# Designs tried in a protein design run: designed miniproteins, single chains, continued (3). Part 57

Each design is a single chain, and the fold is of that chain. pLDDT is the mean over its residues in the fold that is shown.

## One batch from the design tools (miniprotein)

Design m9967
Fold by ESMFold2-Fast:
Structure m9967 (fold): chain A 62 residues (1-62)
Amino acid sequence: MMTVPEALQTLDLDGRGKLSRRELGQWLGIEDPAATTLAAIVRRLREAGYDATRAQVAPFLE
């Protein structure tokens, strides 16, 4: 199974190590970028079967 950092890295098409809330929201099925909070991202990742924490996700957010 892909780890959370590995999954997020595959979405980083520019190689910057940062993802927009829009990119993460679209991947997780959240259409409104304003509703794409760190808490919502972590919750959706956990629902998808990842052992996600805020500490793993936060470094990837702009």
Scores: mean pLDDT 68

Design m9968
Fold by ESMFold2-Fast:
Structure m9968 (fold): chain A 62 residues (1-62)
Amino acid sequence: LSPIERVAMHDLGISEEQLREIKRLYEENNGVLSNEEIREIAKKFGLSPKQVRSIIEALAKS
């Protein structure tokens, strides 16, 4: 994981497994996720949509 990804993981209280899965979905969609896709990811992992967006922002900067 990049330094930015590790900081996001720590600050948002998510597991490395959750971060890897969100990263996989982000990369599979060429860095474009709809608001609906973000909500579905949030529901799947017990996160808020805001937390998922923060993770995506960190991935975009990595």
Scores: mean pLDDT 77

Design m9969
Fold by ESMFold2-Fast:
Formats: C-alpha cells, sequence, structure tokens
Structure m9969 (fold): chain A 81 residues (1-81)
C-alpha cells in the first residue's frame, strides 16, 4: 500500500547519513503524499500524516522542518476531504 511505502521510506530516511540520499528519500515521500492527495482518499492521507508526525522527532534535526511541513500538508488535505 501507499502507507507501507511511506513507512519504508521514513525508516530509510532516519537511517540515512548521506545528504544526497536524504534529499532523494524526502523527494520520494513528497511524491507519495502527492499521489495520496490526488487519490482523494482521506483515510490514506490521515494514516500517512500520522506516520510522518511520528517520524519527525526520529529524523536528523536538519530534516525535521521539511518533514514537518510535509506532515502538515498531508494532515490539512485529510481534514479538507
Amino acid sequence: SLVDLVKRLLEELVKATDPFEQEVLLAFIQIAVAIAKRSGDAETLREIAELLEKYVPKAHPSLQPELRAIAEDARAEAERL
């Protein structure tokens, strides 16, 4: 599922130490969120938002602002639907 994909990407993101790998993983997470938004599935977006919110404090401090912004975007879209 898309939720499982986002979970796997987040698990890799918290392990990644290379800046380029971190950027690529963040881009894939953003793409997955965009796909979820386009699907109009509020439940999937809610689950993705909860997952992103859970992983923000586990991510490298430099990545936390961007990951939080992605989580806020997913949460807002879920609540809009």
Scores: mean pLDDT 86

Design m9970
Fold by ESMFold2-Fast:
Structure m9970 (fold): chain A 86 residues (1-86)
Amino acid sequence: AERVADARAYLAALPASVAKARAAAEALPPEQQAAYLELVEALAAVLREVAELIIADPDLPEARLEELTAAALAALEPLAERARAL
């Protein structure tokens, strides 16, 4: 069950990755920090949901994971556009 082990390892590492991203925001102009942090939080939530889905259904087809990942990234585009518009 490599997928489940990888998903669990990813979830365990996610808080540290988010903390690094939040620390990086300190180097941004104050007006850009809020948009960047919103994008980081939204991306972290999506990645957590995908990992939890893999843990719940280890037999989920690879093609289905690709579809869900693509849909999630598309849903983040409005947040990314707001960050770029600053």
Scores: mean pLDDT 75

Design m9971
Fold by ESMFold2-Fast:
Structure m9971 (fold): chain A 83 residues (1-83)
Amino acid sequence: NAKETAEYAKKAAEAARQGNTEKAIEYAEKAAEAAKKIPGIGESLADNAEAAKRAAEQGNTEMAAKMAQGVADLAENAAKARS
């Protein structure tokens, strides 16, 4: 869940940095779906991943990359967090 969210969000950020909006959209969507399964912060992470997807859909690859990277960092921290 959290690890999966971080993985997809990192791939979305990488695709966006390469100007590959199609892959950025695909991975951001997968990150959002994975994030919905995380207790506590999952809804917030999903909302941010969906925002990254919207930015990529609009061709704003810089914003998509920044948003997706933020999701990746937060999800990675959540995966390491103690109960």
Scores: mean pLDDT 82

Design m9972
Fold by ESMFold2-Fast:
Structure m9972 (fold): chain A 65 residues (1-65)
Amino acid sequence: VEKAEKLIEKIKELMPKANPLMRKALQSVIETIKQAIKDGDKKRLELAIKAAEGLIKSLENQLKN
């Protein structure tokens, strides 16, 4: 849960720097994380966290050009 909350805050920080397509993907992942927490779905939460980490890494690589 704490890891998911920190990840959401990181995504919010990076979202203004993202293009519209990436921004939409990041928002979708935030919604998935929040829903998984609400439903108590630990497996879905873990998968959503991994997806979010992948998107963040991709975005950070684009920004480091």
Scores: mean pLDDT 77

Design m9973
Fold by ESMFold2-Fast:
Structure m9973 (fold): chain A 99 residues (1-99)
Amino acid sequence: SLAARLAGLDRAARLHSDLYSRLSSEAKELEEKYNETKAELEKLKATNPEDTKKIEELEKKAEDLERLYNMSRSGAEGNSLMAEDARREAERLRAELEA
């Protein structure tokens, strides 16, 4: 049962670490898209402030990207904590096994 528990914790740590890496990469891409959209929005407001429809479309796009970014970042942080918890529990059990 202890060996099976350790194997389960090692698997959980790997899965959550992989999810952290993927979600962190997704968050980075979303942040870049958000920054590009905000730059386009600010440029449009400076050059064509009368183009209210295009401004509203870019504002909605920026809001959607910010929401997706926050979700990906939150998911990454959660998975990072789960991976760390699994790793620490496995380390604790291994230390007890060696004692």
Scores: mean pLDDT 89

Design m9974
Fold by ESMFold2-Fast:
Structure m9974 (fold): chain A 60 residues (1-60)
Amino acid sequence: RVGEHIRELARILGVSPGTVRRMSSSELSDLAHEAGVNGTPENIELQRHIGSLLLARQRE
């Protein structure tokens, strides 16, 4: 569910779910790219949730 990915992204980033909902797809893609260069467990989860959210937005 999109809401679950938004909540997990908000938790990982330390922001509100509303902040994540207002992020553009470009902003999310930039975050995923930066997360990919480190490879920490948190960054891997971040990339997974961003990917799921972007796929969901593709259908909206």
Scores: mean pLDDT 76

Design m9975
Fold by ESMFold2-Fast:
Structure m9975 (fold): chain A 78 residues (1-78)
Amino acid sequence: HMLKILEVPEDAEATLLFMSGEQTREILIENDGKTGSEVVGKFPSRGDGLRFLASLVPEEERENLRNNPEDYILRVVK
């Protein structure tokens, strides 16, 4: 199974709940059996972060992102 990469622009201030500590470790990078977080940025509130994340994915993916964050890699790109 291959992880999905959600690329967020650096200027867009990749914002998600994980950065405030709630799920910082939920979005995992699975590489050769290793896991870690690759999320940087900031958010004004958890609601704003979730709304931003939801805008990056189709409706069906929003539920999966919430329930299986391990399926995703979020990274800030220049």
Scores: mean pLDDT 50

Design m9976
Fold by ESMFold2-Fast:
Structure m9976 (fold): chain A 57 residues (1-57)
Amino acid sequence: MMTPEQQRAARESFQEGLRRGLSREQASQAIVRAMSTARDAEELRDRVHELVDELLA
């Protein structure tokens, strides 16, 4: 769904959020933020949403 590069960035952001003591939902916002630095932010948000659902499970 995402490139390995994007998945790595998303997981690193999620881990960093959890290290900060954020909830799973707040940590998912860190994933969105990391992905939103990409030029295709709108299309990427759909893929991030799917990844977030998997990570929150």
Scores: mean pLDDT 66

Design m9977
Fold by ESMFold2-Fast:
Structure m9977 (fold): chain A 73 residues (1-73)
Amino acid sequence: MLLDEAEELAKKFGISPLLAAHALGNAESLGVDKERAARVLKEEYDKLLGKGSPIERIVLASNRAYVRLKKEL
């Protein structure tokens, strides 16, 4: 079920399933809407395009999205 949710979210926002899984983790941890979490994570990931490795971008984008969502609470 969690994998299916990540795949649906990934297709809806045009992000990788791994990014979608990180967005779901942020949404659960902060009690925020999963689509809002995915949108914010996509925005932060897009700012990092062309920098570092793919995994470094995912980790940094996830952390930045978490901080941003927490400030918007």
Scores: mean pLDDT 79

Design m9978
Fold by ESMFold2-Fast:
Structure m9978 (fold): chain A 66 residues (1-66)
Amino acid sequence: SSSVALLQQVADWLRTQSVDAVLAALQALIARLERENAPRSLIITLQNMARLLRENPERVEESRRS
């Protein structure tokens, strides 16, 4: 499904990009999905990911060790 591909893209961003860059990308992605009338559950999932990343930025660095 498109939702799975999108979440995999966000996971790749978290592994390869800075926290600030990922947050900016998530904000832009959420805005685009809202314009496209994407499923509410997907938008909520991405909003929750952005919230967790803002609250726990150190998790991104830990993920780079995997």
Scores: mean pLDDT 76

Design m9979
Fold by ESMFold2-Fast:
Structure m9979 (fold): chain A 84 residues (1-84)
Amino acid sequence: MQLSEIPQGSVIPATEEAIEEYINSNRPSKVLTVRADSEEELRKAYEIAKKYIKEGKLDKAVFFSENPELVEKYQAELDELAKK
């Protein structure tokens, strides 16, 4: 993954602890950007982002991973959820 694909100042690791810390303690924006190094990390980040989108605390989640197919699937599902 190239740095040009990662938004500056908002990328965080795809762990439950890091994502919840971002949302709860460092003034969460309406956009969550995470990097996942594994399919399991990506799945965990997706579930956490889905929760916060449902709560109205996030408008969008963006994932960066070595698995673009899974990223596309999860981002599409969250984008549809955020529209509702």
Scores: mean pLDDT 69

Design m9980
Fold by ESMFold2-Fast:
Structure m9980 (fold): chain A 133 residues (1-133)
Amino acid sequence: MKLSLEEVKEILEEAGFPKELWPPLIAAAELLSGFDADAVIAQPDGSRLYGIFQLDSRYEADDGTGLGQRPASELLDPLVAAKLLRERLVALYGDDLASISVADLVSLLVGPNPELTKKVEELAEKLRPEVLK
């Protein structure tokens, strides 16, 4: 299911993200999945990435590790995925999410990736007038 920019914006608002994070999160979603909420990518190591934010299998339910596990159906729900991402950000950075850097956000999603960080920053600034309208 391919979402519009406005639908992704509404999901971020409903999930409780501050407006300061809407442009970089929308940019990340576009670059990672093209807003495809049904996107599933199998990685060479056997892990899978799910939904608009491409959340990894650490969020998938019941492998016995205790690492924030959720069923794949929840990771494919864009609102549930957004809420899980927000919960993880709060756990790592505290409740003042507006202070999170784009580099820290990208690192949480895919690990340290300076090239993706630059692309997210560039796209976020391009999208900012439309997203914050």
Scores: mean pLDDT 77

Design m9981
Fold by ESMFold2-Fast:
Structure m9981 (fold): chain A 81 residues (1-81)
Amino acid sequence: SPLSREEKVKELKDVLRITAENVKEILEEIDNEEERKKILEQTKKELEEGLDETMETLGINDEKDREELRAELEKLIKELE
């Protein structure tokens, strides 16, 4: 069966959390502080752009759902800083 609106949001949040954990592991392997900051900044942009593209592709058009997903991503990114 196709995913409900709530199921799409939940599934995408789970994907964001897994992605953030993978990014954390990668950043922890980088010894150079300047390179780590550069990779983190690039990754932030890629995650923000990727989220917007994924929301469009999945038809997540409700403003409340979009804000909830962006807030989750922002929280996860802040935990990487």
Scores: mean pLDDT 84

Design m9982
Fold by ESMFold2-Fast:
Structure m9982 (fold): chain A 89 residues (1-89)
Amino acid sequence: PLRLSVTASYDSASGTVTGVARVEQPVSELTVVIKSVDTGKIVEIAFARGPGAVATVTVSAKDGERYQRVGLAKGPDGTVVTAEGPVVE
């Protein structure tokens, strides 16, 4: 099975939310998204491929909004796994 790790951080000094998704195994696709918890809307997305794939997204935080990061990895055999990061605000 694919092992997907997903982390999120908020930097109050710069007002940014950063999400990182990583997988050690070869993948045909690695996707990381940042979504608004309050609206459910995807606000940013990034993609990566290959062994040791890492995808990083960064967005400027808006006052009163909370953000969550979600990672998705697809293996060469079509196996898909997802992971959610913590909510940040």
Scores: mean pLDDT 72

Design m9983
Fold by ESMFold2-Fast:
Structure m9983 (fold): chain A 99 residues (1-99)
Amino acid sequence: MKHAEEAVEHARKAGEAIEAKDYEKAKEHFEKAIEHAEKFLEENTDKETLEKILKEAEKIAEELQEEASEEENIPLEVAYKAIKAGALLSEVAKVLGEK
């Protein structure tokens, strides 16, 4: 549970940093959200499922990063990490029974 809570908290802080236009801080917090989400999923899924989740999250981030960057007027790298964090947090929520 601690890794899931840390992932959510860092994603929240990243959102606050975007509102403040502190994109370096937002990037740092999304990276930490991703790391904690990955650790939670590693502890709560099998290796094959984890590899599939990580690959799909990376694919979604790669496909949507330019559109998200343009729509939200944020740096491409921040958009990429935000999408990847969101995809991983969605999988964390499924494990926790939130659908």
Scores: mean pLDDT 84

Design m9984
Fold by ESMFold2-Fast:
Structure m9984 (fold): chain A 98 residues (1-98)
Amino acid sequence: EAEKKKKLLEALELYKKLIEELIRNSELEPEDLDEERVKEGTAIEKELQKLLEEDPELAEFLEKLAEEVVNETGLSTSTVEGLKAFLKKVEEEIEKLK
């Protein structure tokens, strides 16, 4: 149980960092959004996908958490505002596991 919580905490902290990077990339002004920044965004999305593919239990947990965000806020996680609301929920879950 304690070991399982520690693994989930570590996975959530990594996921949080990736979402923070994705939000930062998404908030770039159009004049700052060059080919290199677009490639960075794609790389972050691929890293997120790989993390979820390697940990199905984390993927299920995060999918449920994303559904809660959509239900509470009406915001899609495809939007910057929805991603920020989702990040806040991830931070709350991290705090519960500490």
Scores: mean pLDDT 75

Design m9985
Fold by ESMFold2-Fast:
Structure m9985 (fold): chain A 75 residues (1-75)
Amino acid sequence: SVLRESAERIRASMLELLRELGASDEELAALGRLPLPELAEVVRRRAQEAYDKDPSKYTFAVGAEILAIAGKFVS
């Protein structure tokens, strides 16, 4: 279904954002098993922590919020 395919793409995008923020393949495998709402919270938290340390990472914080909102509509 379109919703299932969208949920899979959102999950993939969340994991890719975490990889860009420095998550290891082992961490990504563990986090990828989380339900979308829990994964979204990890993504938002990690992106916010990155932004707090480096203001140039603001686009990651914004991207994480957009993905978290999208995840609510497809999960």
Scores: mean pLDDT 84

Design m9986
Fold by ESMFold2-Fast:
Structure m9986 (fold): chain A 99 residues (1-99)
Amino acid sequence: MEELIEEAERNARETGREDIAELMRKVAEELKKKNAKEALEYLVEETRRLREEVERLRREGASEEEIDRYAAVRATAIAIRAIAIQLEEENPSLAALRA
């Protein structure tokens, strides 16, 4: 759990956005309280992808405003989905209905 939280937070910080790092830290702490390992693993993988995409956009010469908008939208979507996965972990019947 702690290792996953630290990795998600590090990935978020590497986007260069303190607000995204703060959001991911808050989400990870809530997931930890719920013992939501699957949601935390999702958060780590998706924040890693976000970091890689931000790095790619910078290499391709995207504007900082474009990168900022992309990162904010992606980070919000990641946070929402992680919470959804956590709710499905607490309610296996709901997860089965979505399969």
Scores: mean pLDDT 80

Design m9987
Fold by ESMFold2-Fast:
Structure m9987 (fold): chain A 67 residues (1-67)
Amino acid sequence: STTVLKEEVTLPDGRKVTVTVKTEGDKSTVTVSDENGEVLDEKTFDSLLEALEYGKELAEKLKEEAE
């Protein structure tokens, strides 16, 4: 598998999570992990572009959740 995106996001409460997009074959998975590496959320897409768009939107939403 190939990691195509890895973004660290600071939540409004000061905690950090990592949004990771990995591709393997024809599938791409977006994973949200906490600072301890625990998976909080995971979603699989059949398109790398859709996974990248979802991961970026999720990262921005997590940053803005306090606004």
Scores: mean pLDDT 77

Design m9988
Fold by ESMFold2-Fast:
Structure m9988 (fold): chain A 96 residues (1-96)
Amino acid sequence: MEALLNADDPELRIDVDLAGGVARVRLSTTKSGISEEFEGPPNEAVEKLKPIMEAAREKGIKVTVTITFDPAATFEGRSGAELAAELAALRAASAA
C-alpha cells in the first residue's frame, strides 16, 4: 500500500469500522484511485495503518480518518473509544 501512495494525491481517506471484535479498514485516494480493504483484529489494523500514515505524512498527503464503533464493545481488552483515540493520535502525528 505505501508504495502505491502518490505525492500528487491531495488526500488519503481511511474508514475504520470497529464492530463484532473486528476492524474493517477501507483506504482510498481521490486522484490516483487507490482503493484497498482489509479486515482483522483491531490491534493488527492499527499496526498496519501506522506505516501507511507515516508514508502519507512523508509525501505531504492529507490524511482523513473516519472511525465508526460500538462504544459498549471491547476489543482485546481495549474499548472502541481507546482504539479510536489511538487512530486519532496517529492521524495527528501524520499531520505534524
Scores: mean pLDDT 69

Design m9989
Fold by ESMFold2-Fast:
Structure m9989 (fold): chain A 57 residues (1-57)
Amino acid sequence: LDAVGEALARAARLMAEAKAAGRKEITLETDAPQSVADFIRREAEAAGLRATIVNTA
């Protein structure tokens, strides 16, 4: 599986689920590059969520 595509898909799902559940935080473990992790953090912040990204590479 493409690590970038997997990370983006999982982040999108977690953000959607957090919004639906009224949660303000998401946590994602991924081996995707730091630039992808930074992008996901910015997207979460834009959506009003706090993202914790754990690099497992």
Scores: mean pLDDT 78

Design m9990
Fold by ESMFold2-Fast:
Structure m9990 (fold): chain A 77 residues (1-77)
Amino acid sequence: MQELLDRLIAKLREIGASEALIEQVRRDVEEGILNEEDLQALIDFIESGPVTELDVETEIGVFRLRHAVKSVTAPNE
């Protein structure tokens, strides 16, 4: 987890992402919204081609929605 988070933050910094987005990613990981699979997918997404902060925010939004749906559907599991 920590190694993937550190790598993702480095990639976000490289594409010029804001400190606010980086802090949001840290919070999402701490809250369990983003897991190791999600972090790896985001790293791969950034490495796969030219991406902007908006592209990354959109991808994060997809992962967050997936996690939120699970949370709403199975709140006590």
Scores: mean pLDDT 73

Design m9991
Fold by ESMFold2-Fast:
Structure m9991 (fold): chain A 55 residues (1-55)
Amino acid sequence: MDDIIKQATDEGNELRDRLIAEGVPEDEATKIANDYRNNLIDTMISNMEAESALS
């Protein structure tokens, strides 16, 4: 679980930095990155649960 949160947070931070470099305002980039991070965590947890149920 901690590894999933760390990976999603790292990817979100990378996305935020890229968006800012592309000219997106910092507040909007942070919001997009947070939404991405939360969606990624949810997707990864759902995939783990699906594998456990189907295996």
Scores: mean pLDDT 78

Design m9992
Fold by ESMFold2-Fast:
Structure m9992 (fold): chain A 70 residues (1-70)
Amino acid sequence: SSTKKIQDEIIKSVIGTVDRILRTQPGMSKEEVLALAEKITLEKTSKAGLSEEDTRKVLEAVTKYVEEKL
């Protein structure tokens, strides 16, 4: 569905930003990276008009990625 494509694009975008941050600011704590990733995710999902359920799914995927990298 179009909604699933929007979710996947936001996940890719946020992960790309997280990877850039980890390369340019390697001293950031896990908590700081998680907080920033959550902020970016909520901004992007809000602008895309995603439901609360779909926003939660995107946030879960992003959080899992950060947890696995840190």
Scores: mean pLDDT 84

Design m9993
Fold by ESMFold2-Fast:
Structure m9993 (fold): chain A 75 residues (1-75)
Amino acid sequence: SAAARIEEEAERLVREGRLSVERLAELIAEALGLPAEEVREALRLRLELASRPEPGEPDERERRASAVLRELSAR
């Protein structure tokens, strides 16, 4: 799905230092025709959770981030 691809690419590019979260959010928002602020918030929440050494079960923040990306992809 588009949301899953967005999350995967965001994690990879930021880890490699090729793009900032802000820059990546702008590119994704432009491609989807969506507000960059919403995309940036979803990406930051996702990356913060993914960077934890022992990630627990998805909490409300992670679920909301995924829901935002899915909603954005549906528009």
Scores: mean pLDDT 64

Design m9994
Fold by ESMFold2-Fast:
Structure m9994 (fold): chain A 77 residues (1-77)
Amino acid sequence: FTRAIVPSVEERAEIVRESARELGLPEEVIEKIVKAVKEKGGTLKAVRDAALEAGLSEEVAERLVQRVKAKLMERAG
């Protein structure tokens, strides 16, 4: 992973929201995950932990993490 430019917690929250919508998650669940991700500092581990705390399965949580990671890598260049 590069350390050059890391998206802000707010930018990561937006990426999480986009990724969760692509997975077909309800808006209520998306909002819970986004809030928890902001509180946990926006790391990929925070995304996974937030998804599990919101009641998602391990499979869905992992898919969310992978989509967020892919979007972060694309935006980083």
Scores: mean pLDDT 77

Design m9995
Fold by ESMFold2-Fast:
Structure m9995 (fold): chain A 83 residues (1-83)
Amino acid sequence: SPEEIEALREAVELAERAVEDARNQMKKYTEQIKKAEEDLKKNPEEGAKRVEELRQKVTDYENKVKAGERAMEALRAEAERLR
C-alpha cells in the first residue's frame, strides 16, 4: 500500500540519519584519540586506558554504521517488494 511504502521511506531516512550521526561520532572520537595520545606523555596510565576506551567507541560506532547500512538495504528491498 502507499502508506506502507511511505512508512518504509521514512524508516530509511531515519536510518540514514542514525548512520550519519554514528559517522560523526566516529570522527569525534578519532579526534579525541589524537588528543589522548598526546596526553599519554603527561599521564601514561590514565591516558592509555582512555585511548583504549576511545578506540572501542570508534569500533562500536563503526559496527553501528555497518548495521544501519544493512538495515537500510533491507528496508529499501521491502519498499521495492511493496511497489
Scores: mean pLDDT 84

Design m9996
Fold by ESMFold2-Fast:
Structure m9996 (fold): chain A 102 residues (1-102)
Amino acid sequence: EEAEIKKWEEDYRRAQEWVEAGVPIEELLERAAAGDRAAVYAIALLGEAGVVTEEQLREALRLTEDVELRGRLQAVLLTRKPREEALAEAAPAAAELEALAA
């Protein structure tokens, strides 16, 4: 249990470092295909930030058997796209509302 928790902490820290360094999603997918769990975690973090495509999230899902990471990727996949479309459509309406109020 402790060894698994420490492994998850290391993977999370490495994933954050890669996200902050701007490592390309294609490189993260290649690392994930090589069995690097931290790369899958980084893809999940990028998915939560809205900077990866649905196809890239689905590819990451195929590359990992980790139940927690699969659940996290699926949650991003299920909720991200409709919300982003709704937010993009709402942004022009909000701007028009502010123009009318000004």
Scores: mean pLDDT 70

Design m9997
Fold by ESMFold2-Fast:
Structure m9997 (fold): chain A 93 residues (1-93)
Amino acid sequence: LPSEEEIEAAIAEMEKQGVPAEALELARASARLWKAGEEAMRHLMELLEPTAKALEEGKLEEAEREAERAIANSPFPEEAEVLIRAMWKAYEA
């Protein structure tokens, strides 16, 4: 597992290269989930699957409801919000 110092150094390098703040937030959230372990990441991804599926199908109202449910039921609600925000931006791109 990369150390916290290695992760922060990588994020600092990305910031120097002009990576947007939203992408840096996503990188930090991903690093925290990675540090929490495979089971925590798998559980969060399972909670986010209905949101991702609804977005892929263009069902925005359903995606919003599933996103709220995922955040409410997540042991990592802040990280879940960052991932959901990233999914919405990817859909809009």
Scores: mean pLDDT 74

Design m9998
Fold by ESMFold2-Fast:
Structure m9998 (fold): chain A 62 residues (1-62)
Amino acid sequence: GPGAEAAGRGLAEAERAGAGGSGEGSVYWMQAKDAGDEASARAGTLVDRAERLRALAEQGGG
């Protein structure tokens, strides 16, 4: 939806700014972002797995 599109655009802009801005300050920002992105990706994978298990349990005939 529009919110997801805006969020995707903002993320792409932030990544472009991080990739285009060189310097020691950018290293700290990238490290913090990487840690956050990794945590989010892991959480997303766990949620996806939980949702798959829930769907299988709801289908629960075989």
Scores: mean pLDDT 64

Design m9999
Fold by ESMFold2-Fast:
Structure m9999 (fold): chain A 80 residues (1-80)
Amino acid sequence: SELEKLYKELLELAKKHLSKEEVEELEKIVKEMLETKDVQKAYDKFSEILQEAIEKGLDVKVAQEIKELFLKIGDLIREE
């Protein structure tokens, strides 16, 4: 599945650059997005985590790559 592939890529990238707590929160957000199909609500929560990670020293280019993977997952969920 394209969705499973993108989710795996998102988690692998997140685990390299985000704290364990931030990764766990990201996993919860994606799970809720899959269950509710509410991509906007999931994106709002995700954006808050990503912004906090940037403030803690996450590279902006890496943050952009994480964001692009999340948005691709959201697009696939909307197409269902």
Scores: mean pLDDT 86

Design m10000
Fold by ESMFold2-Fast:
Structure m10000 (fold): chain A 95 residues (1-95)
Amino acid sequence: GREAAEAAAEAGRAGAEAAARAVSVAEAVGGAIAVIGAAVGAVLAGRRAGDEEAGRAGAEAAARAAEEGARRAVTEIAEEAARLGAEGARAMREG
């Protein structure tokens, strides 16, 4: 009936709002990764200009740790978003 259509429209709006928030979080994480990458690149460039040999291994280790940490954060957020999206779609399909 009309009430069921209104309830479905409200659920759709709530779902769209949750999805928009998840996209905003993913975009913020992507932006943070870009900033970290740029900062690491700048540090590597600076160390390369002043201390090529002594700083190289330390700078490479720092860059790898930052990249690995960023990759894990993005993967966890993406997996959780996919899980919640799949559960939401399943719940709406099954009623």
Scores: mean pLDDT 60

Design m10001
Fold by ESMFold2-Fast:
Structure m10001 (fold): chain A 61 residues (1-61)
Amino acid sequence: SLSPGELIGRIARYMYEREVKHKLSEEEKAEIDALIEKMEATDDPEEAVAIAREAGAILKK
């Protein structure tokens, strides 16, 4: 079975790799990769959303 955090993380990973990754600096890529990995590892959907907001803040630069 897939936890809510895993589902959100997998969707975020797919969107990131397809739509966003090619627009980012090397540092931003490393930071976003680490955040998506944390999102995939969490069992808490609220934690996953908090991590997604952090990633969104990086992407809004």
Scores: mean pLDDT 74

Design m10002
Fold by ESMFold2-Fast:
Structure m10002 (fold): chain A 90 residues (1-90)
Amino acid sequence: MAAAERAAEEIVEAAREARERLRELKEKSKNPEVQEALERGIKALEETIANKEELKETLAPLSEEEQEEIVERVKERLEAELEKLEEAAK
Protein backbone atom coordinates (compact mmCIF):
# COMPACT_ATOMS: atom_id res chain seq x y z
CA MET A 1 0.00 0.00 0.00
CA ALA A 2 1.38 3.40 -1.04
CA ALA A 3 0.05 5.21 2.05
CA ALA A 4 1.58 2.68 4.49
CA GLU A 5 4.89 2.82 2.57
CA ARG A 6 4.97 6.63 2.82
CA ALA A 7 4.06 6.58 6.53
CA ALA A 8 6.81 4.04 7.30
CA GLU A 9 9.31 6.06 5.22
CA GLU A 10 8.42 9.26 7.14
CA ILE A 11 8.98 7.51 10.48
CA VAL A 12 12.29 6.00 9.32
CA GLU A 13 13.49 9.35 7.91
CA ALA A 14 12.63 11.11 11.20
CA ALA A 15 14.54 8.36 13.04
CA ARG A 16 17.59 8.81 10.77
CA GLU A 17 17.62 12.59 11.39
CA ALA A 18 17.21 12.05 15.15
CA ARG A 19 20.06 9.48 15.13
CA GLU A 20 22.44 12.02 13.55
CA ARG A 21 21.44 14.66 16.14
CA LEU A 22 22.11 12.23 19.00
CA ARG A 23 25.47 11.20 17.49
CA GLU A 24 26.54 14.87 17.36
CA LEU A 25 25.44 15.37 20.99
CA LYS A 26 27.39 12.27 22.06
CA GLU A 27 30.56 13.64 20.40
CA LYS A 28 30.14 16.98 22.24
CA SER A 29 29.25 15.53 25.66
CA LYS A 30 31.99 14.68 28.17
CA ASN A 31 29.56 13.28 30.77
CA PRO A 32 29.66 9.43 30.68
CA GLU A 33 26.08 9.18 32.02
CA VAL A 34 24.77 11.45 29.26
CA GLN A 35 26.83 9.56 26.64
CA GLU A 36 25.26 6.28 27.83
CA ALA A 37 21.73 7.74 27.57
CA LEU A 38 22.50 9.04 24.06
CA GLU A 39 23.90 5.63 23.04
CA ARG A 40 20.66 3.93 24.20
CA GLY A 41 18.67 6.47 22.15
CA ILE A 42 20.83 5.84 19.08
CA LYS A 43 20.30 2.06 19.37
CA ALA A 44 16.51 2.51 19.68
CA LEU A 45 16.49 4.67 16.53
CA GLU A 46 18.63 2.09 14.68
CA GLU A 47 16.02 -0.57 15.57
CA THR A 48 13.27 1.66 14.12
CA ILE A 49 15.26 2.17 10.90
CA ALA A 50 15.96 -1.59 10.58
CA ASN A 51 12.26 -2.45 11.09
CA LYS A 52 10.84 -0.35 8.21
CA GLU A 53 9.11 -3.38 6.62
CA GLU A 54 7.51 -4.35 9.96
CA LEU A 55 6.30 -0.74 10.42
CA LYS A 56 4.78 -0.85 6.93
CA GLU A 57 3.01 -4.17 7.71
CA THR A 58 1.71 -2.76 11.03
CA LEU A 59 0.37 0.38 9.32
CA ALA A 60 -1.10 -1.37 6.22
CA PRO A 61 -4.43 -2.49 7.85
CA LEU A 62 -5.08 1.05 9.14
CA SER A 63 -6.85 3.85 7.28
CA GLU A 64 -4.78 6.66 5.74
CA GLU A 65 -6.14 9.00 8.45
CA GLU A 66 -5.01 6.62 11.21
CA GLN A 67 -1.60 6.21 9.52
CA GLU A 68 -1.12 10.02 9.44
CA GLU A 69 -2.14 10.27 13.12
CA ILE A 70 0.44 7.62 14.07
CA VAL A 71 3.19 9.35 12.03
CA GLU A 72 2.39 12.70 13.69
CA ARG A 73 2.32 11.13 17.17
CA VAL A 74 5.62 9.30 16.60
CA LYS A 75 7.32 12.47 15.31
CA GLU A 76 5.99 14.54 18.26
CA ARG A 77 7.16 11.93 20.80
CA LEU A 78 10.54 11.65 19.08
CA GLU A 79 11.05 15.43 19.12
CA ALA A 80 10.08 15.60 22.83
CA GLU A 81 12.58 12.84 23.71
CA LEU A 82 15.30 14.51 21.61
CA GLU A 83 14.69 17.82 23.42
CA LYS A 84 15.09 16.10 26.81
CA LEU A 85 18.37 14.47 25.71
CA GLU A 86 19.66 17.76 24.24
CA GLU A 87 18.90 19.53 27.54
CA ALA A 88 20.66 16.75 29.51
CA ALA A 89 23.71 17.07 27.20
CA LYS A 90 24.11 20.82 27.92
Scores: mean pLDDT 81

